# Designed miniproteins, single chains, part 114

Each design is a single chain, and the fold is of that chain. pLDDT is the mean over its residues in the fold that is shown.

## One batch from the design tools (miniprotein)

Design m3983
Fold by ESMFold2-Fast:
Order: structure tokens, then C-alpha cells, then sequence
Structure m3983 (fold): chain A 59 residues (1-59)
């Protein structure tokens, strides 16, 4: 399904805080988000920018 802003914020925080691999695993298993979208989000370096990237790629 499409990510909500709250789900994108949570996943973005995990990807930036715990790393792209941890975020990619969580995003794929819990939300069906492609690992590539989570890696792009983690590369943004902030939870807010990561959330915006996740909404663009998987929202």
C-alpha cells in the first residue's frame, strides 16, 4: 500500500539512524517499500529529507 506521512517519517528515521540496510529490511517487510527507495532516503542524511524521498518513491 501507499506510505502515509507518519509511516514515511518513522521509516526515514530508522534508515538515517540505524542505517540504510536496517531501514531497507524494515521497509520491505512491513510496508512493501523497494530497498532502492530506502537507500536513496538514507543518503539524504536527515529524517525529514528521508521521509520526503520515501513519499516520492513509495507514496
Amino acid sequence: GRLSRRQAAGLGAVAVGLGARAGATLGEKEFGVPPSAVRQAAARGSPEAAAETLLREAG
Scores: mean pLDDT 78

Design m3984
Fold by ESMFold2-Fast:
Structure m3984 (fold): chain A 80 residues (1-80)
Amino acid sequence: MLSLESLVLALGVAIQDVDEESIRRLSEEAEKLLETLDPEEARRRVGSAVAVLRKLLEQRREQLSPELVERLERLIGRLE
């Protein structure tokens, strides 16, 4: 299993590449992991990396399906 940090890093690469299948899979894995973690601890561990995800999402927003944009917005919002 990937750590939260590894999932966030891999998700950033998938967003940059507009790899929708990897974005779906990695987002689902991250969402499941976040259900088992304390929210404050999760934010402490990946807050800086999540800022990079936010920037990448803004750069690729128009190239991604609306479903994935909404999913990423929700995931990033939980970690900000």
Scores: mean pLDDT 83

Design m3985
Fold by ESMFold2-Fast:
Structure m3985 (fold): chain A 67 residues (1-67)
Amino acid sequence: ENEKKVKEITEELKKYAKEKGLSEEEIEILSYAIENGAKLMIEVAKVKPEEVLEELKKKLDEYIKSK
């Protein structure tokens, strides 16, 4: 169950990153960090899955602004 939600969130964030102008190569490198971040938020921090997606989008936006 959680694994399916983590994969779903990871795919949505990869799509979001592509829309924000990240290259396919950058997205692939970040995909591991995104997946692990989603796992930690759901399994350890007990964040609601819908809130995890929005929070990780904010973190991705911060990363893009820091480049």
Scores: mean pLDDT 76

Design m3986
Fold by ESMFold2-Fast:
Structure m3986 (fold): chain A 68 residues (1-68)
Amino acid sequence: MSEAELVDEALRAISEGRLDEALELFRRLTKRSAQLLVLGMARKAAEENGNAPEYLALVEEMERLLAE
């Protein structure tokens, strides 16, 4: 699967509430720009869902994975 396909599938997973799958797809991303794009969309999804705990947990784990 290409980086673009991974991004598209991760964004779809986030929009459908498949947060565990979205995180697994995020772990497969290698480009920083793609990682930041998906993280940005996860943050937006968290806001749109009233900062539900499962969405905040997704954002926190994504941020942890990006910290070097």
Scores: mean pLDDT 85

Design m3987
Fold by ESMFold2-Fast:
Structure m3987 (fold): chain A 92 residues (1-92)
Amino acid sequence: MEIDPNNALDYVRKAMELLKQGKYEEAVRAAAEAIRLDPTLQSAWNLLAEALKKLGHEELAERARRLSFVTDPAERQAGVDEILAEVERLLA
């Protein structure tokens, strides 16, 4: 069943369910899409960090967790671009 591609919260819910199922790569993809749509959702950053940690990418997980506390929009967008590029490289 498809999620709404324009709703960041649907990706957050999908990432939570995938984490419960042990589908960590799929959880990373869902959390990354939530961040791409709404980088202000702290829950999306926390889900990405948890999934990355489960895959053994602890440094990248810690960077994602730190970005959840960034309040400057420009700094946040730069962090989003970097994290999404690293996730794409990792899952390729």
Scores: mean pLDDT 81

Design m3988
Fold by ESMFold2-Fast:
Parts: structure tokens; sequence; C-alpha cells
Structure m3988 (fold): chain A 82 residues (1-82)
């Protein structure tokens, strides 16, 4: 589920070893790296490769990353409905 995936990504991000999580794809790892570093170019690349913008928004919300949140809401205005 979305909630289970979000919990896995949060745990993986704080573990320092996201590659050890079988549910975390290479695209998810790029997304986590982009969010952690506030790298909008890497984030856009990960999203184009299939990363879930809903997960990215929830991770940014948890971390208080307003720059990432603003980028996601501009690129994916439908996220305001989620």
Amino acid sequence: SFEEKLEILLDAMFSGKPEEYPEVSPVDIEMLEAIRNVDLELLEKALEAGADPRLALQLAEFLGLETIKAFLLEKYPELLKL
C-alpha cells in the first residue's frame, strides 16, 4: 500500500542503507538522495523514471523541505487532492 511504502522509504532513508530494502527500487533511491540533498534536477530525473510524486511530497512534508514541496505542487498540482 501507499502507507506501507512511505514507512519503508522513511526507514530506508534514516538507515543509511536504502539498497538493503527489497521494496526500495533504484529509482526510489535516486528520489531519496534528491530529497535529502534538495537536488531538484535529480528529483525531476527520478520522477520521470517512475518515482511516485505522492511519496516525494510526503517525505518532503515529514522533513520540512519547503523547496521540494513547492517544486512538486507546481509540477503535479493534482497532489493537492491527495
Scores: mean pLDDT 81

Design m3989
Fold by ESMFold2-Fast:
Structure m3989 (fold): chain A 71 residues (1-71)
Amino acid sequence: EVDEFVRRLAAEISAAPDKDAVLETIKRGAKEAKERFSPEEAEFVANALIQAGIAKGVPVEDARKAVEEGL
């Protein structure tokens, strides 16, 4: 389930048209993970989303901030 969730969000990030769309997907994904999964699983998801954002060209600082805003 966690792996499937990460794969889905990573695909959304890869398909995102711009940086703002990437950051909103990271923020939404981090929030959903916090609500649905254990703290350890939510941390795994957050790290995976940050890496997907970096691969899409988003600075790590912006990706981390998006995760924090997903509260």
Scores: mean pLDDT 82

Design m3990
Fold by ESMFold2-Fast:
Structure m3990 (fold): chain A 110 residues (1-110)
Amino acid sequence: SMMEKERQEMLKILDELLSKDEAIPLELPPDLSVLPNYLKVVPNPVTLESIRQAVESGEITTFEEFREKLEQMLEGVKRLLPEDSPGYKTAERLYEEALKKIDEIEERLS
């Protein structure tokens, strides 16, 4: 089915992002001992691992939902970090890379 093809392609994008050392800060929520106000700034954290779990469980079934979760992850980073910080810039770049991969896959599956 198209849904199964979309699911496999989403997991492939996530695996490619998760394979990068620079993505480590986006994989799991930060240690609250280091960032004690994290949950006050980002009350519903979205990470690459939480997105992967949502795709695997069937909570995310479309590229539209996948894009929305990636955007929520980026928004969380933007609330937490200054825009001139390496972490902010890395999050934007990984988000843009993911969107480009989604566009290429949607064109191929059309």
Scores: mean pLDDT 79

Design m3991
Fold by ESMFold2-Fast:
Formats: C-alpha cells, sequence, structure tokens
Structure m3991 (fold): chain A 74 residues (1-74)
C-alpha cells in the first residue's frame, strides 16, 4: 500500500542518516545518490504516482546501502 511504502521511505531516510555518519568522505557521493533515490520515491508517492516505480526506487536504495556498507567494512 502507499502507506507502507511511505513508512519504508521513512525507514530508509533514517538508515541513510546513520550511514552518512560512518561513511568516509570518499564514499559520501554514494550517500548522496542514495538520498536522491529516496527523495524521488517520496516525490512519486506525493504525486500519486505508480507504486511499482516507488517500490523499485526503494529496492535500488536498499541495494546501494548494502553495497556502500560492504565497502566501508572492506
Amino acid sequence: SREELEKRVEELEKEVEKLEKVAPESLQFGVDLIRALIEEARRKIEEGGDLEEVEKLIESAEKMIRLLRSRIEA
């Protein structure tokens, strides 16, 4: 539902905020890209856009968070 997608966006906003605090400056560009995906998802929800597109944006942000975490730990 749109309500559940909105909640997932809020959770991602909290996760990227935590990630930004621990990411080195060399990876901050990756954090910015994740924020852009989250902002696009929120915009589409607000405009009453396609929920499948919103879900794909959320999944892309989740994937990038996982990749960025693996690089921080490496």
Scores: mean pLDDT 83

Design m3992
Fold by ESMFold2-Fast:
Structure m3992 (fold): chain A 91 residues (1-91)
Amino acid sequence: SAEIQRLQEIARQSQQQIADAQAKLNNPLAVVQQAMADLPASTPPSVVDSRAAPPSSSGDHEIRVKELQQIIAQQQEQLQQAQAQIAQLQS
């Protein structure tokens, strides 16, 4: 039981990280803020409507999007492995 519970916590953490990265990908404002700003005073995206701004062609935003996609892919791999181990232990 304790081992299964620990794996479930790991799986939950991975799901949270995937959700956070996916939210940033779905919000172009977050990508822009990641590229241009390192300021501590950030506002939540609730003020900005989805798909409101056109993307830049400089490539800075593209680098951030690629990084987020890589994080999602890696976290999904870890989540799948954890879920497979949980399923095996529950058998």
Scores: mean pLDDT 66

Design m3993
Fold by ESMFold2-Fast:
Structure m3993 (fold): chain A 68 residues (1-68)
Amino acid sequence: SSSEIEELRKKIEEIAREGQAEVDKLYQEYLAAGATPEAIAAFKERVGAIQEEVGKKVAELEEKIRKL
């Protein structure tokens, strides 16, 4: 139903916003750490992990929409 598709799209938007908020938080932590090479490496690794998790969750919800 269109209502079910709308609900799934809202969940995708929520996941994307939560992921962006976590990246923004990590960026502030990176700046507070004094932008050392170690802090840059840790920031990049953690952002990559968030991007993978967000992408996986979004793909699962998009597949549910596709099967409706």
Scores: mean pLDDT 86

Design m3994
Fold by ESMFold2-Fast:
Structure m3994 (fold): chain A 97 residues (1-97)
Amino acid sequence: SLVEEALRLFREGRFEEAVDKLDELSKESGAEGIAAALRIGREASPEELRKLVDIAVKRGKYDIAGNILFGAYATSDDPEKRELAVELSRKLGELPK
């Protein structure tokens, strides 16, 4: 599935391609795009989370960045990862649309 392909790219460290695949998936199925981004946020380390959000923001894919961050925030027992997700979400709100 396209969801599995996005997760595979992420797990292979191909973060730019993973973000591009999430964008493609979101255009074909918004619900599956959200689900895939949430799952990536859940699995990502703090360092990977920073890289994924930076890539998504540079491409103007704010919805993808937000969904990844929400996945990280909602599913993490790591206080550092939760705090990072909150801080990066705050910064997204400060960027021009």
Scores: mean pLDDT 84

Design m3995
Fold by ESMFold2-Fast:
Structure m3995 (fold): chain A 57 residues (1-57)
Amino acid sequence: SLSPAERAVLNSFDFDGDGRLSRAEVRQLQQYLKFPGPLDGVLDDAFRAHLAAQLAQ
């Protein structure tokens, strides 16, 4: 599951404020965090691990 810090970052990319991230918003977050995997807009375990690592800094 996502930590509160991870949810805060995801919420900052929720541009329409509906409490959900579109594939385009997730893809933009993947680009912003320079995710080395596919920029497919999927919030999978690999991207969640990358997000957690970025937030640990």
Scores: mean pLDDT 70

Design m3996
Fold by ESMFold2-Fast:
Structure m3996 (fold): chain A 78 residues (1-78)
Amino acid sequence: MLKERTLLTLEKLQLEKGLPTVREVAEALGISQSTASRILKELEKEGLVFSIKVGKTTYYGLTPKGVELVKEIKEKEA
């Protein structure tokens, strides 16, 4: 469930403030930045999230495929 929780957290953070950093995702999930970085890279490889690098800061967002999966997760949890 950590990947699903990460996708839900990305949606929540994007709605609240815009694209989150690895640190913001880690803080929201209560996990280490190294764990958050690994999960986000796995999700990016799966085509569910994208990354944008500005200077030394990397921001993550949901792809259209990631948005669809978040919808499915929410329907299943309801």
Scores: mean pLDDT 82

Design m3997
Fold by ESMFold2-Fast:
Structure m3997 (fold): chain A 66 residues (1-66)
Amino acid sequence: SLRDAAIVLELVREKGLSMEAIEELAKRTGWSLSEAGRALAATQLALRQNPDATPEEVREVIEKMR
């Protein structure tokens, strides 16, 4: 969802790809740790290519991982 994409984007910007970010994302979204980790990793890669990525763009990245 757009809300989940916004949470992923927030956590990547604040905490990067860390176990703390993975655990917090899983807790806030209800996702598994592995799904949360993949979402954070994909979003971090997207932000390296476009630092101004929007929640809508992050949602597309997350959906393509499924």
Scores: mean pLDDT 82

Design m3998
Fold by ESMFold2-Fast:
Order: structure tokens, then sequence, then C-alpha cells
Structure m3998 (fold): chain A 74 residues (1-74)
């Protein structure tokens, strides 16, 4: 999971956010498998993916992810 996020972060630094999205989604899926849906690690991953969607100009995709992150951390 961490390795996938590191690669996704590298793609963001290279100005390739569209290529980073599937890596963040795969990392999120693995974190859910490892820590469970209500874990702080999963909440952070939802927040990271939401930020990438905001950077891509897709706030409609970011909103639900931010709500999931907030619900876990609340």
Amino acid sequence: AEELRAEADRLLRQGKPSQAVPLYEEALKKLVEEHGEDSPEVAIAYGQLAKVYLDLGEPEKAGPLLRKAQAILD
C-alpha cells in the first residue's frame, strides 16, 4: 500500500495526476483489506484521493471521499 502511494506521489510531483489516481485507488483498496474500512489509514487515503480529484477539477468525485474520511475520523 505504501509503495503504491509513494509511486502515486511521484506521479503527482511529475505533473501526472491522472496517472496517480488508479495507484491511489489500488493503495486505498489494499489499506481497506489490511486495516478495515473505519481505520485512520483508510481515512487518510480517502483524503489523498479526494485532493487529487480536486487538483483534476473533479470536485463531484472528491466530495464523497472527503465525507468518508470525515466519518471515519469523527
Scores: mean pLDDT 79

Design m3999
Fold by ESMFold2-Fast:
Structure m3999 (fold): chain A 69 residues (1-69)
Amino acid sequence: SMAVEEARKLAEKGAEALYQAGAPVEDAVKEVYRAVLDKLLEMGLEEEKAREIAEEIAKEMRKFLEQKK
């Protein structure tokens, strides 16, 4: 899905930027979840589906950021 691809790209760029800015992992993950959820809803995804996708992407970003420690 194009929406999921764009959301994943947004999450990756956002997580990297927050990490470079020195944000704690927990705060970075919460911000990524919010940004991804907002993007998916703007693109017309239903709330339940948008939440599920945003949670999966946030989980992937948490793993990525934790590996950078």
Scores: mean pLDDT 82

Design m4000
Fold by ESMFold2-Fast:
Structure m4000 (fold): chain A 89 residues (1-89)
Amino acid sequence: AIDRLVDAIRSGDADAASRILQYELGFSLKDSISLSREISRVPEHLREQVAQDVQQLLQNGDASIADLLRVISKHQIDDGVQVLKDAVL
């Protein structure tokens, strides 16, 4: 389950990620849709980092939807901040 989700994130396959979250990891339909939407927003160059962070979080156990959303969105925010810093210089 975790390995398949990690592979889906690496490939940018939000539909596969949504199915794995719902049917293999037991998240609700609403939570799976929310997570897959955030996964679809991950830039290609950040997919490996997001996949690793999600894998680590799930392997530690007791990961909530809020924890997963935080990890996924953090990398999107970090990338956006970096782009803004580069534009101001």
Scores: mean pLDDT 69

